# Designs tried in a protein design run: designed miniproteins, single chains, continued (3). Part 43

Each design is a single chain, and the fold is of that chain. pLDDT is the mean over its residues in the fold that is shown.

## One batch from the design tools (miniprotein)

Design m9567
Fold by ESMFold2-Fast:
Structure m9567 (fold): chain A 74 residues (1-74)
Amino acid sequence: MAEEAIRLGEEGIRLGLELMKKGKIAEGTAVALLGIGAIFLAELALKTGNEELARRGLEDGRRAVELGREELAK
């Protein structure tokens, strides 16, 4: 779970940066920050053993990738 959240968060950051390169600064920033948040929650989950933080990180990572792909498709 936490490892997958980190992977999705990293993908979200890449998508956010791609949006910024295309001039979608606000959208790219939002997607990248959501990805960063997913990684932060996953790392906290690994350190604390808090399964709820891992779940939240996974949800945020999935959302970052979904939003990033949606915005790039526009």
Scores: mean pLDDT 86

Design m9568
Fold by ESMFold2-Fast:
Structure m9568 (fold): chain A 65 residues (1-65)
Amino acid sequence: SSKEAALRILGIGVAIELGDAIEVRIEGDHVTIVAKKDTPKVREAAEALKKAAESLGLKVTVEYP
């Protein structure tokens, strides 16, 4: 879907900026954001991704280590 494509593009941008610190998984209308580090920068990025996904009407789960 166009929503899934938009999130994949956003996720690639975050991966470039943060390396392997965040993983985004998309299945149907559900997005799982897996933070592999617990740092303020990673938390900020995870919350920004969550808000973006929720604004697209998607359900979001965020996992911290």
Scores: mean pLDDT 73

Design m9569
Fold by ESMFold2-Fast:
Structure m9569 (fold): chain A 55 residues (1-55)
Amino acid sequence: GSEIERLAKRLGVSPEAVRSLVEGIKESPLYLEIARKDLKLSDEELEELRRLAEQ
């Protein structure tokens, strides 16, 4: 979706990478911790990813 595309552009990754990350977060919270450290996400960006994983 467009939200995934916007987040991907902000993080400097592909939309497919964001989709893969969101699906991973649905399976395990460890993906959220990996994203936080690897992409240096703010708490706000972490909540955006979590929100996408909950939808």
Scores: mean pLDDT 76

Design m9570
Fold by ESMFold2-Fast:
Formats: structure tokens, sequence, C-alpha cells
Structure m9570 (fold): chain A 106 residues (1-106)
């Protein structure tokens, strides 16, 4: 139901609920990017599960907050493998993020 709520919020914000932004969080630096993933793929994911998600890696925040290792991958299709975390708080990790991510260019 949380993913369904994010789909509805995305439809209101953008007119399209087919993809959702998922934050890719680097705990070593505290810096982030995001990936646009198919909403249908997220409906199968459980909080705390280790997942691999594919999509285009994008800037969520100004360039200074992107990990240096991921800057060359911005705008490219990537596979992100890590721990999927749903955030219950309106803090920095909304609405969901991948913790300890391994990012590979496709």
Amino acid sequence: SRIEKFIEKQKIKTGDGSTLPVVVYDPATGKMAYIEVKAEDLLKVTDGERVTLEGVLKQLIPEKYIPEKWKPLIGKRVAVTGTFVMNDDEALFEPAYILDPEVTEL
C-alpha cells in the first residue's frame, strides 16, 4: 500500500504514475542520486529486501551533493543493487531509497 500511495502522489505531481523516483543513498558520504524505476517492479518489493533496480540515474539535488564516483553515470541507464528502504518520515530519504548501493552502467 505504501508503493500505491507513492504511485498516486506521482500521478498528481507529474500526470504519470508508471515510474517512481527511488533515492540511491551512499552512507559513506551522505550524498545521493535517484533512479526512475517502473512502479510495477516496486509493487513486488518488501521493505528491507535486497533488490536490483534498473533505470536512468538522475540528480535529485544540486551537483555538489552527488557522490564523485556516480557523477559520470548521471543520465545513463544503470542497475542499482542494494537494500530497499521505505521511509516513513518526510526527512532526507523520501519516499524510498537504496542503501549500500552497487551501481553498474548498462
Scores: mean pLDDT 73

Design m9571
Fold by ESMFold2-Fast:
Structure m9571 (fold): chain A 74 residues (1-74)
Amino acid sequence: SEKEEALARLEELIAELEALREQETDPAVKAQLDRIIASLRATLAEMRAETDVAAVLSRARVAEHEVRRFIAAV
């Protein structure tokens, strides 16, 4: 389903950020990664409870955009 695919993409994104965090040497960047990972995990939990697929897809797009913006700024 579209919801399951969106959740899987967000889980994969969290895993990628966790891998980046492990390799990062700058403590300020590590702290920012920790915050964004925690935010994404909270969003993932909320999306799992949501029954409106359109709302799930909208939130997934926002989360993906915010992560891409963060990576581009670092």
Scores: mean pLDDT 81

Design m9572
Fold by ESMFold2-Fast:
Structure m9572 (fold): chain A 56 residues (1-56)
Amino acid sequence: SAMEELKKRSIEKVKRAAEKYNIPEEVLEEIIKLIEEGRFEEADRLALKAVLQAMS
């Protein structure tokens, strides 16, 4: 389904961001759980916060 494809792509994108920005595995796990629950907006906000903290 389109939703399942979106979830898979979103998880791949956040895993790549975690490698690039050294996001802690615990935070990555939280983001993935939000994506799996379909809570994409909350996952995006958490991912953005994690990236910004990593760049600081």
Scores: mean pLDDT 84

Design m9573
Fold by ESMFold2-Fast:
Structure m9573 (fold): chain A 73 residues (1-73)
Amino acid sequence: ADASAFALAARKAASVLMEALPDDTDPARVGALLRELLEMRKAGASKEEIEEFLKKQGVPEEAARKIADYLVE
């Protein structure tokens, strides 16, 4: 089901994001970033747009690419 597959993709993206950000990062900040990523994906954002957004947020390029792949396939 699309909802289940999307939830799994979001969970994988959140995991990579948590590992890429400093250990002392506020969970609310991670949640806000994830929510914005999901809205971008819902609006039809490309992998490149998601990757650029994450890099602007201080996420390393490798992690940003993995997150974009999970959300857009």
Scores: mean pLDDT 76

Design m9574
Fold by ESMFold2-Fast:
Structure m9574 (fold): chain A 67 residues (1-67)
Amino acid sequence: MNKEVLEAEIEYAMALIKYSVYKLMNDVEGAKEALKKALETLKKLEELGVKTAEKEKKKVEEELKEL
């Protein structure tokens, strides 16, 4: 695995953890920022050829639109 892919996957996982925490705390602004960070990391993964990132990006975009 490429180091850039690994780093982006770690950033993505951390963003999802932050999103879950902020959502649980009813921190809408924090949740939005966490999802935006998740989208940024998914864009990097998509550029690196990770096919699962395309599907996940659509889900994250939908979730962000709901906030």
Scores: mean pLDDT 80

Design m9575
Fold by ESMFold2-Fast:
Structure m9575 (fold): chain A 78 residues (1-78)
Amino acid sequence: AKEIGRKAAEAAVAALDDPFGLEVALSMAYIAAGSYVAAGDYEGARELLLTAAEVLEAAGTERARRLARELRERAEEI
């Protein structure tokens, strides 16, 4: 879960200047989290989203910090 979240967030950070790449990377994170929820692994889904948020926050841009906040809010709803 953590590794998948980290990879998705790293891809999103690399694609911050490419709206399509950013959208795809974040969609992959949400799809992966949704798969964990469907399997009954709510902790894995939450861990994935929180790990992705931490990587985005480390990128230090305002856009990345906003996306990290959205991921944290979704993790809290699980």
Scores: mean pLDDT 73

Design m9576
Fold by ESMFold2-Fast:
Structure m9576 (fold): chain A 60 residues (1-60)
Amino acid sequence: PIQFTVSGLPAALAEQIAKKIQEEDPEVDASADGASITLTTELPPEKAIALVLMIIGEGL
């Protein structure tokens, strides 16, 4: 599995995004810690990052 951390998010938004990722994409393990989200997935790193960025744009 590939682990990725995305930081610089508002804490409340990070929590919302992590929940949304787990609900929409069960194959991705997402957890929020303050202003950051850690993703664990078998997807390539660029796809994992794209998922977070897509959900940030959609969930904002």
Scores: mean pLDDT 71

Design m9577
Fold by ESMFold2-Fast:
Structure m9577 (fold): chain A 59 residues (1-59)
Amino acid sequence: SKYVEEAVKLLKSKDEEVREFAVEVLVKIGEEAIEPLEKLTKSKDEEVKKYAEEALKKI
């Protein structure tokens, strides 16, 4: 989904407010976001991993 791809890009932002917004967008998308978020939990970037895990917990 185009919306999932855009939200994933925002989750990789250096701006914490943008990352928090991306988490809420991905949670609102719901089931379609689960697989992309699970892949992000394997990221070498600890911040990306943390926000992806937070989003998964809220879905």
Scores: mean pLDDT 81

Design m9578
Fold by ESMFold2-Fast:
Structure m9578 (fold): chain A 100 residues (1-100)
Amino acid sequence: MSFEEVKKRIIEAAKKLGLYEVGVSIADALEQASKATPEEAVAALRAIGETLRKHLPPEFAPRVDAVAREASEIARKNPKEGALKAGEGFADVLREAAER
Protein backbone atom coordinates (compact mmCIF):
# COMPACT_ATOMS: atom_id res chain seq x y z
CA MET A 1 0.00 0.00 0.00
CA SER A 2 1.32 3.50 -0.80
CA PHE A 3 2.18 5.84 2.10
CA GLU A 4 -0.41 8.40 0.90
CA GLU A 5 -3.08 5.65 0.75
CA VAL A 6 -2.15 4.55 4.30
CA LYS A 7 -2.49 8.12 5.63
CA LYS A 8 -5.89 8.47 3.93
CA ARG A 9 -7.13 5.15 5.37
CA ILE A 10 -6.03 6.13 8.89
CA ILE A 11 -7.86 9.48 8.71
CA GLU A 12 -11.02 7.95 7.18
CA ALA A 13 -11.21 5.15 9.78
CA ALA A 14 -10.46 7.53 12.67
CA LYS A 15 -13.20 9.91 11.42
CA LYS A 16 -15.75 7.05 11.56
CA LEU A 17 -14.73 6.51 15.21
CA GLY A 18 -15.17 10.23 16.05
CA LEU A 19 -11.36 10.54 16.30
CA TYR A 20 -10.70 12.81 13.29
CA GLU A 21 -8.12 15.01 15.10
CA VAL A 22 -6.31 11.90 16.41
CA GLY A 23 -6.26 10.40 12.88
CA VAL A 24 -4.79 13.59 11.35
CA SER A 25 -2.20 13.78 14.16
CA ILE A 26 -1.18 10.14 13.61
CA ALA A 27 -0.90 10.61 9.83
CA ASP A 28 1.30 13.71 10.34
CA ALA A 29 3.44 11.90 12.95
CA LEU A 30 3.93 8.94 10.58
CA GLU A 31 5.08 11.28 7.79
CA GLN A 32 7.54 12.98 10.17
CA ALA A 33 8.78 9.57 11.44
CA SER A 34 9.44 8.49 7.80
CA LYS A 35 11.88 11.44 7.45
CA ALA A 36 13.39 11.29 10.97
CA THR A 37 16.47 9.69 12.48
CA PRO A 38 16.01 6.05 13.61
CA GLU A 39 15.85 7.13 17.29
CA GLU A 40 13.24 9.83 16.57
CA ALA A 41 11.22 7.44 14.38
CA VAL A 42 11.13 4.75 17.11
CA ALA A 43 10.01 7.32 19.71
CA ALA A 44 7.28 8.63 17.36
CA LEU A 45 5.94 5.14 16.57
CA ARG A 46 5.77 4.28 20.29
CA ALA A 47 3.93 7.55 21.02
CA ILE A 48 1.41 6.79 18.24
CA GLY A 49 0.85 3.32 19.73
CA GLU A 50 0.22 4.80 23.19
CA THR A 51 -2.26 7.32 21.69
CA LEU A 52 -4.19 4.55 19.90
CA ARG A 53 -4.31 2.39 23.06
CA LYS A 54 -5.95 5.30 24.95
CA HIS A 55 -8.63 5.89 22.29
CA LEU A 56 -9.46 2.33 21.16
CA PRO A 57 -11.29 -0.47 23.03
CA PRO A 58 -8.99 -2.56 25.31
CA GLU A 59 -9.26 -5.65 23.06
CA PHE A 60 -7.16 -3.83 20.41
CA ALA A 61 -4.24 -3.08 22.78
CA PRO A 62 -2.27 -6.31 22.02
CA ARG A 63 -2.49 -5.67 18.26
CA VAL A 64 -1.51 -1.98 18.62
CA ASP A 65 1.46 -3.00 20.81
CA ALA A 66 2.55 -5.69 18.31
CA VAL A 67 2.36 -3.23 15.36
CA ALA A 68 4.31 -0.54 17.26
CA ARG A 69 6.98 -3.05 18.39
CA GLU A 70 7.48 -4.63 14.93
CA ALA A 71 7.46 -1.26 13.13
CA SER A 72 9.94 0.19 15.67
CA GLU A 73 12.42 -2.64 14.98
CA ILE A 74 12.17 -1.91 11.24
CA ALA A 75 12.49 1.87 11.86
CA ARG A 76 15.81 1.33 13.69
CA LYS A 77 17.26 0.37 10.27
CA ASN A 78 14.90 2.24 7.93
CA PRO A 79 12.59 4.98 9.32
CA LYS A 80 10.57 5.21 6.08
CA GLU A 81 9.88 1.45 5.94
CA GLY A 82 9.11 1.38 9.68
CA ALA A 83 6.64 4.27 9.37
CA LEU A 84 4.95 2.61 6.37
CA LYS A 85 4.59 -0.72 8.23
CA ALA A 86 3.23 1.08 11.31
CA GLY A 87 0.76 3.00 9.14
CA GLU A 88 -0.50 -0.18 7.43
CA GLY A 89 -0.94 -1.97 10.78
CA PHE A 90 -2.59 0.98 12.53
CA ALA A 91 -4.91 1.53 9.53
CA ASP A 92 -6.04 -2.13 9.77
CA VAL A 93 -6.70 -1.82 13.54
CA LEU A 94 -8.65 1.44 13.08
CA ARG A 95 -10.68 -0.03 10.21
CA GLU A 96 -11.62 -3.10 12.31
CA ALA A 97 -12.60 -0.88 15.27
CA ALA A 98 -14.72 1.35 12.95
CA GLU A 99 -16.62 -1.74 11.66
CA ARG A 100 -17.95 -2.62 15.15
Scores: mean pLDDT 85

Design m9579
Fold by ESMFold2-Fast:
Structure m9579 (fold): chain A 56 residues (1-56)
Amino acid sequence: EEEKEELERRREAVMYEATGGVYLMLAEALKFDEEKAKEAREKSEEYERKGREILE
């Protein structure tokens, strides 16, 4: 049975995944600036990884 704590944990995971997606889009938008695009991609991967770990 789902508890409010479990729902909050899932919400956090979704927020991390959404944030990772936003950074990925930012990396694409910032592709004219190689350093900023690289930083955004790395953050995207980091947040996506954290989101996956929370769900597992």
Scores: mean pLDDT 76

Design m9580
Fold by ESMFold2-Fast:
Structure m9580 (fold): chain A 68 residues (1-68)
Amino acid sequence: SLPSDEEIEAQAYEIKAAMYDVLAERSENPLELYREAEKWYEKAVELDPDNQAAREGLEEARKKIEEL
C-alpha cells in the first residue's frame, strides 16, 4: 500500500529535523540548531505518531538541549 499524505509529510519533517541534527553536531553554537530539530521532530510525531525515527529524534534532541 502507498503511504498516506500525512505519513509522507511526517517523513519530510523528520528528514528536515535530521539535517538540523547533523548541522548541530558540526556547530560551535548548536543550541538553536537542536531547537529547530526538536520543532520539526515534534511536527513529524504530531502527523505520524508511529514514525519511530521522529520519536527517537525528538527524545535525543531534547536530551542534547538539556546537556548544553
Scores: mean pLDDT 87

Design m9581
Fold by ESMFold2-Fast:
Structure m9581 (fold): chain A 68 residues (1-68)
Amino acid sequence: APEEAIKLLEEAGDKEGARAVRQAYENGDLDTAILAAAVGLVTAKNQGDEKARKAYEEALDLLSRAAA
């Protein structure tokens, strides 16, 4: 569920990325929530942050499934 995706990002410690996804989802803009999660994933990969990368990969899967 999208709420589970947001919780995963909050637990990973990326408060800014989690807030961006949460705001988009609460505004009913699931496409923007998916885009925010995809940007967060790219950033985590570039920084070598394995914890954030795993959280964003799982969040992106959950959000994409909700949109399909």
Scores: mean pLDDT 80

Design m9582
Fold by ESMFold2-Fast:
Structure m9582 (fold): chain A 72 residues (1-72)
Amino acid sequence: MEKGYQAWLYYQLGDYKKAIEYFEEELKTETDNKLKAKIYKRLSDAYRELGDLEKAKKYEKLAEELEKKVEE
């Protein structure tokens, strides 16, 4: 399975710690800003589920910045 799909699967199962690990690994190899924005949003959602609001806000902002850069 692709790492992105594995991250999403763990997120759906409620294993947010594993989801974050796989999303971070996917992020290290991703070069497409649109896809990076989606990964940042998913990292934000996972950290929010874990109660880490500071990291959730950080990744939410990063996702918004990349989405604005891609938007025509």
Scores: mean pLDDT 78

Design m9583
Fold by ESMFold2-Fast:
Structure m9583 (fold): chain A 66 residues (1-66)
Amino acid sequence: KKELAEKFLEEVKEHAKKLYEEGTSKEEIIKLAEDAAKYAVNELGLSEEEAEKIKKEVIEFIEELS
């Protein structure tokens, strides 16, 4: 589970970085982080704790880019 969560987090970060570089608003990228967290619980079977961690790390990553 941890390996899957880490791999998914890196893929979401790469996607978020690409969207930021393409001029997507931070609000839309934050919504994508929220949707990714829901996907992690509902489709990947990750815990709520792992999903919350993914959401926080993606949001922090985007804040660091600006």
Scores: mean pLDDT 79

Design m9584
Fold by ESMFold2-Fast:
Structure m9584 (fold): chain A 66 residues (1-66)
Amino acid sequence: SAVEEAKKLAEEAREAARRGDFETARRAGEQLIELGFTNIGNGIIEGAERRDEVVVLAAAEEGLKL
């Protein structure tokens, strides 16, 4: 389902941000937008562009709670 795929992308973004891989986190956010989870995806992209792990983790956590 789209929700299951979104949770996988949110987890990918969270783990990527934890290791400082903000490019992978940004791509996961873009894929979340493609699936229709625009707010979560934009939050992850914003955090990734700022290289701000806390912002990426907060947005990813919303995806994991879907």
Scores: mean pLDDT 89

Design m9585
Fold by ESMFold2-Fast:
Structure m9585 (fold): chain A 75 residues (1-75)
Amino acid sequence: MLTPRQQRQEQILELLEKHGPLTVGEIARALGLSQSTVSRLLNELEKQGKVIKDKATGEYSLNPVYLRAREALKA
């Protein structure tokens, strides 16, 4: 059973998979969440190796290794 936190993490991962690199503000706007909530979830996902941050743009994207694993599950 997924916790509400895990469900929100999955929503972020799905959004990044479909729409590419996004900032905290863009993710927050798309999902109707606060920027503080999105930042916490992104920090957890980055620690899990599922997302990476571009320090030049502030955008987050799926880790390429994790993205390939997700694509394999859908194929």
Scores: mean pLDDT 79

Design m9586
Fold by ESMFold2-Fast:
Structure m9586 (fold): chain A 56 residues (1-56)
Amino acid sequence: EEERQRLLDEAARLFSEAVEAHKAGDYDKARELMERAGRLLEEATGQPVEVDPPEP
């Protein structure tokens, strides 16, 4: 539980940083942070989680 909460908190921080980077026009950094956040979220929930990738 504690480890799971820690992963969720970290994912939230990375998400916030990704949004900030995206607003700054740093799309590469935003993408990397989003992918990292998604991986942590997946590990915390034990299920694959999609982080709203752009529609093809």
Scores: mean pLDDT 74

Design m9590
Fold by ESMFold2-Fast:
Structure m9590 (fold): chain A 77 residues (1-77)
Amino acid sequence: MTEEEARELGRSIARAALNAGVDPETALIQAAYVARRESGEKGLDAAVEGAFEALGMTPEEGRKIVEERLPAYEAER
């Protein structure tokens, strides 16, 4: 997966989650989780940037949410 493909993946997942009524923080975590599984660490940064754009979050807010919530989310899967 290229960086641009990862960014679009994150954006698409976040938009789909929001359209389904998922809250923005959970939508971000879902996008980050899928991106990490598909592209590993290298695609994660690009995917979360795409998700921030879709969710209207600042990069600072979004990175904080990912750092705090993604490890627990992954541990349950």
Scores: mean pLDDT 77

Design m9591
Fold by ESMFold2-Fast:
Structure m9591 (fold): chain A 70 residues (1-70)
Amino acid sequence: MSLEELREKALEAARAGDVEAALEYLRELHEQDPEEARRTAEEVVRILSEAGRAAEALHTVVPFVAELQA
């Protein structure tokens, strides 16, 4: 799967409220391009926040991204 396809899949999962799927795509994206994964994670958090799910994004996505950056 291309970087563009992985990014679009992560954002689509976030819009659908499927946080688990979004995290899996972010993990694959990080293995190929850590910088692109970081940018995509920021967009995932934004999408979830706009959907009223900011607490879920902060509790789930932020710790996951921090672990990947370690």
Scores: mean pLDDT 76

Design m9592
Fold by ESMFold2-Fast:
Structure m9592 (fold): chain A 69 residues (1-69)
Amino acid sequence: SELEKLITEAREGTEAKKEETSLPDELVEEVERGVQEVAAAVELVVSKKLKDEEAKRKAEELLERIRRE
């Protein structure tokens, strides 16, 4: 669960940075939403142990959607 750990640390890091930096709530919300989507994509891939190429593709598609936002 190294990926799960990384995602959890990223979310916690974002929360800590919000306290240290005067970030507008809108930016924090966008970052949190992005992290949640990445977490969902990674969890899907990890839980299925990359059983097939479609699972990997779905994860990549979710990541691309986050990049577009």
Scores: mean pLDDT 63

Design m9593
Fold by ESMFold2-Fast:
Structure m9593 (fold): chain A 75 residues (1-75)
Amino acid sequence: MEAVIIDVGGTTVIRVNEEAQKLGVKVGMSLVEAARKLKEAGVDQIWVIGVSSLEEAEKLEAKYRGKVPVVLAGP
C-alpha cells in the first residue's frame, strides 16, 4: 500500500483524507508521527511531495482523492 504526504513548508498535519483517517492519522499530529502511523498500518511506500503553496497542495489532494491515503503537512 502507498501513501502521499504533501508538504507546504510545515511539520504539522493540517488536513487528511478519509483513507488516511482510517489508518489513524489525525490533524494536529507532527509529520513524523503521521509517517509512523502510516507505516504501522502497513504502508510500505510513502511519497513526500514538497509544494510551495496551498493551491498546489489542493490540486494534488484532488488528484489522489479516493485512491491512496493523503496527508497535508503545513504550518
Scores: mean pLDDT 83

Design m9594
Fold by ESMFold2-Fast:
Structure m9594 (fold): chain A 50 residues (1-50)
Amino acid sequence: PGMSLERLEELAAKGTDIDLSLVRMEAGIAESAGDFERARRLREAVDRAE
């Protein structure tokens, strides 16, 4: 259980260092849990904001 993908994409769109760090952390958690699609989507959101 974690934040929704939609919510994390919203946080990445804000582009603050804190929000981007949170989204990167959630991407790592998703990958460790085997949810590679969620991890890829979150990394894409961070890349769009940077």
Scores: mean pLDDT 79

Design m9595
Fold by ESMFold2-Fast:
Structure m9595 (fold): chain A 90 residues (1-90)
Amino acid sequence: LTEEQKKEIVIALARMSLSITKQEALNEKLSPEEAKELLEKRLEEVLKKAEESAEKLGLSEEQKKEVLDFIKEAYEELTKEVIEEIEKRE
């Protein structure tokens, strides 16, 4: 595996977790506050797992930071989308 392929694997796993978390928040009929709490808790879990995966795959510290920053940005956008969707269905 190249370093680029390793980053792609970690990002793909994070994207899957993001998709699952979005569906969970929407299906559980959570309030905006409950959804934010769930998403914050899930972000911490996903970041920890991504860091562990990156270390196991032998990513450099620089590339690990890039992957983690991407995951944080993706979760911030997901949180906005989920809250917007809940507010529309409230």
Scores: mean pLDDT 79

Design m9596
Fold by ESMFold2-Fast:
Structure m9596 (fold): chain A 64 residues (1-64)
Amino acid sequence: GVARLTKIPGVGRSLAEALMRHFGSIEALKAASPAELTAIPGVGARLAHAIIASMNAVFGPYTP
């Protein structure tokens, strides 16, 4: 949930809530591309890559 997203470097509570609102689920967020992540206000290329790397480490590998 949102609390696990705040463990990602650069992701605060407000951004974690915005990510969950935009993607709707952790599974949708795991499947997101860097371009989809950078569409969210406050997410730059570096943070998008950090989110993707942390999703692999915290929530397991990506599934198609």
Scores: mean pLDDT 71

Design m9597
Fold by ESMFold2-Fast:
Structure m9597 (fold): chain A 55 residues (1-55)
Amino acid sequence: SKEEIEKRIKELSEEVQKLVAEYLATTDPAKRAELQKKISEKVKEIAKLRKEYNK
């Protein structure tokens, strides 16, 4: 349902905010690269869910 998609987008957005905060606080380049990959994956999932919502 659209309501379930909306809730999932909100949860993923909150997870992205947490990962971005970790990224900004991190001094380790390897950890930064790992966090950037996780952020990218979640952003792609949000984009897919937004497309499903607009059907």
Scores: mean pLDDT 86

Design m9598
Fold by ESMFold2-Fast:
Structure m9598 (fold): chain A 76 residues (1-76)
Amino acid sequence: MEEKEKKIKELEQRIVTLESAKGLLEAAKAFIEELLERGLLEPAKAEEELAALDKQLEEIDKEIEELKKKLEELEK
């Protein structure tokens, strides 16, 4: 059977997993922003947490983009 198909499925699963992780990080970011808006979190702590989440989101976005590029090259 075509090894290319196995590689495509592997990359697709990796992308889905990373997109799910990104969704969770976005939800966490929204939650921190809500706590800050309600005055339940100190601004300095919110900035630190949001900066950490933004860094993780940037890393995930880069990985997703690389995997999507590999997927496109394998499908063509």
Scores: mean pLDDT 82

Design m9599
Fold by ESMFold2-Fast:
Parts: C-alpha cells; structure tokens; sequence
Structure m9599 (fold): chain A 58 residues (1-58)
C-alpha cells in the first residue's frame, strides 16, 4: 500500500530522478497492475520519460 501510493505520486509528479532511484528497490515488491497504473498516470500528466522508465520494468 504505502510503496504503491508513493510510486503513483512520483509518477504523477514526473520526478524522473526519484523514479530512477526508487524503481530498482521496488522490483518484486509492487504488482504489475500498480506499475501499469503508474504508467497511465505519468502519460496522462505528460511525463513520457517517467512512463518509459516504468514500462522498462514490465
């Protein structure tokens, strides 16, 4: 829950640096559904770089 909420917040904010640092630590700890939701949120907010980084973990 808390880790998933943090990931979604970073995706919405478009914080590329934080996403790059956090995603490797979340590998295996968040669901693929959460990763897909984060991609959708990033794209909806115009953060294509963040979306591409998250997709690389799917």
Amino acid sequence: AALEEALLRFAEAGDVETIKNVLPKLKGKVSEETLRRAVEIARKNGHEEVAKIIESYL
Scores: mean pLDDT 81

Design m9600
Fold by ESMFold2-Fast:
Structure m9600 (fold): chain A 85 residues (1-85)
Amino acid sequence: MKEIEEESKKRGENVGRAFKEATRTLYFMLGFVEGDEELARKREEEGEKKGEEIGKEAAEKKYKETLEEKKKEEEKKKEELLRKL
């Protein structure tokens, strides 16, 4: 069980980090296209904060989904073993 939790946490952290970086970069690009360098920097800061919040939600969701998926796999393995008995 602990191994499932550690793996799920790792996957959540990776998703959170990737989302934060992608959102920050996207907002910077949008600001740069819409205005000047000053607007791009403001958008970058907004994107970083928004990406951090969305990243946390995505990381928690991914952690929960991975944890549930692995629990279902263990349950199926138990059912298969019981059927063979």
Scores: mean pLDDT 72

Design m9601
Fold by ESMFold2-Fast:
Structure m9601 (fold): chain A 68 residues (1-68)
Amino acid sequence: GDEEGLFKALVELLKEAGLSEEDAERLARNFLELLKQHGVEQAREILEQLAVPASLHDALVELVKKYA
């Protein structure tokens, strides 16, 4: 998969949702590391663990599928 492309897409979506660039990058990095540990099928559970707003879950999961 395109890990760099996924990271950049996650950061942009999180910034559009109101996060600072620093917070968006930190969250995207943590999300990617947990995806590597637990698999892409756990994306929604990981987002819940990271306290990401539920309204963003569908969009973030679709980005994971696109770049996987």
Scores: mean pLDDT 86

Design m9602
Fold by ESMFold2-Fast:
Structure m9602 (fold): chain A 59 residues (1-59)
Amino acid sequence: SAAEEERRRAEAAVERLARELAGLSLDDFTPEQREALLEAARAGDLQRAIELIREAAEG
């Protein structure tokens, strides 16, 4: 389905961003952080996704 494809693309985008920006995988995030990242990616909010990844890397 289109919604499922969008979700998979968002997950792949988040995984790539986390790896490229901080050397992190999705497994390095809490479930709450993962959901927030996926939501930001789904919304196309790249800036928020970057901020969330950097916060996780720092804290």
Scores: mean pLDDT 79

Design m9603
Fold by ESMFold2-Fast:
Structure m9603 (fold): chain A 105 residues (1-105)
Amino acid sequence: ADAQRLEDALRAAGYTPEQIAEAVKALIEFAGSLAELKRQGFGDVDATIDGLAADLPLPELAARLRQWIAEGKTPEEVRKEVARWFAENSTSPEAQKAAREIAEQ
């Protein structure tokens, strides 16, 4: 799955389990920020999401994120959906725990 590829790449780059969890939290917050920019009418949000997919091994998440934003989900709803996705797809216990805590709030 995409989450495993991301986590494997971060481990190969020398990231600790705690740093992987922080990276997942940062991605969740960034996804919410993209939804807010789309809501405010700023352009190139889709291009930014495509750039995220190209730089990170997360094409499935990028496609889902585009769909959720296109559906008009709020920044809070997008953060919870991305958090739920990581909770279901992460292989790191620290990343799963962090994502689950965000999804349940």
Scores: mean pLDDT 79

Design m9604
Fold by ESMFold2-Fast:
Structure m9604 (fold): chain A 80 residues (1-80)
Amino acid sequence: YSDEEIRKAAEYVYKHDYKGRLLKALSVIAGEPIKNLQELIDAALRNEKVALVLVYMYENKFFTTDPDTLERIAEKLAAE
C-alpha cells in the first residue's frame, strides 16, 4: 500500500475510534504506545502489521479491539 492509502486508512480508523479502544489494541500489535493520529500514522508507516490492519479495517468497514484478532488479520494478509 502507498503512504497515501495508509494515511487515509489511519484517519478513517482514528475518526471511528470510540474512547481510544482501537488505539489501545493497535498499540499492542505495534509493540509501542499509540496515543493520537500522528503516532498512528507514524507507526503504520514503519510497521507492516499496523498498516495491514488499518487498511483492512478501512476497506472492510470492520473494527475490533481484540489484539489476537488483529494479529491474525495481519499474519494472514502478510502471508498473501
Scores: mean pLDDT 81

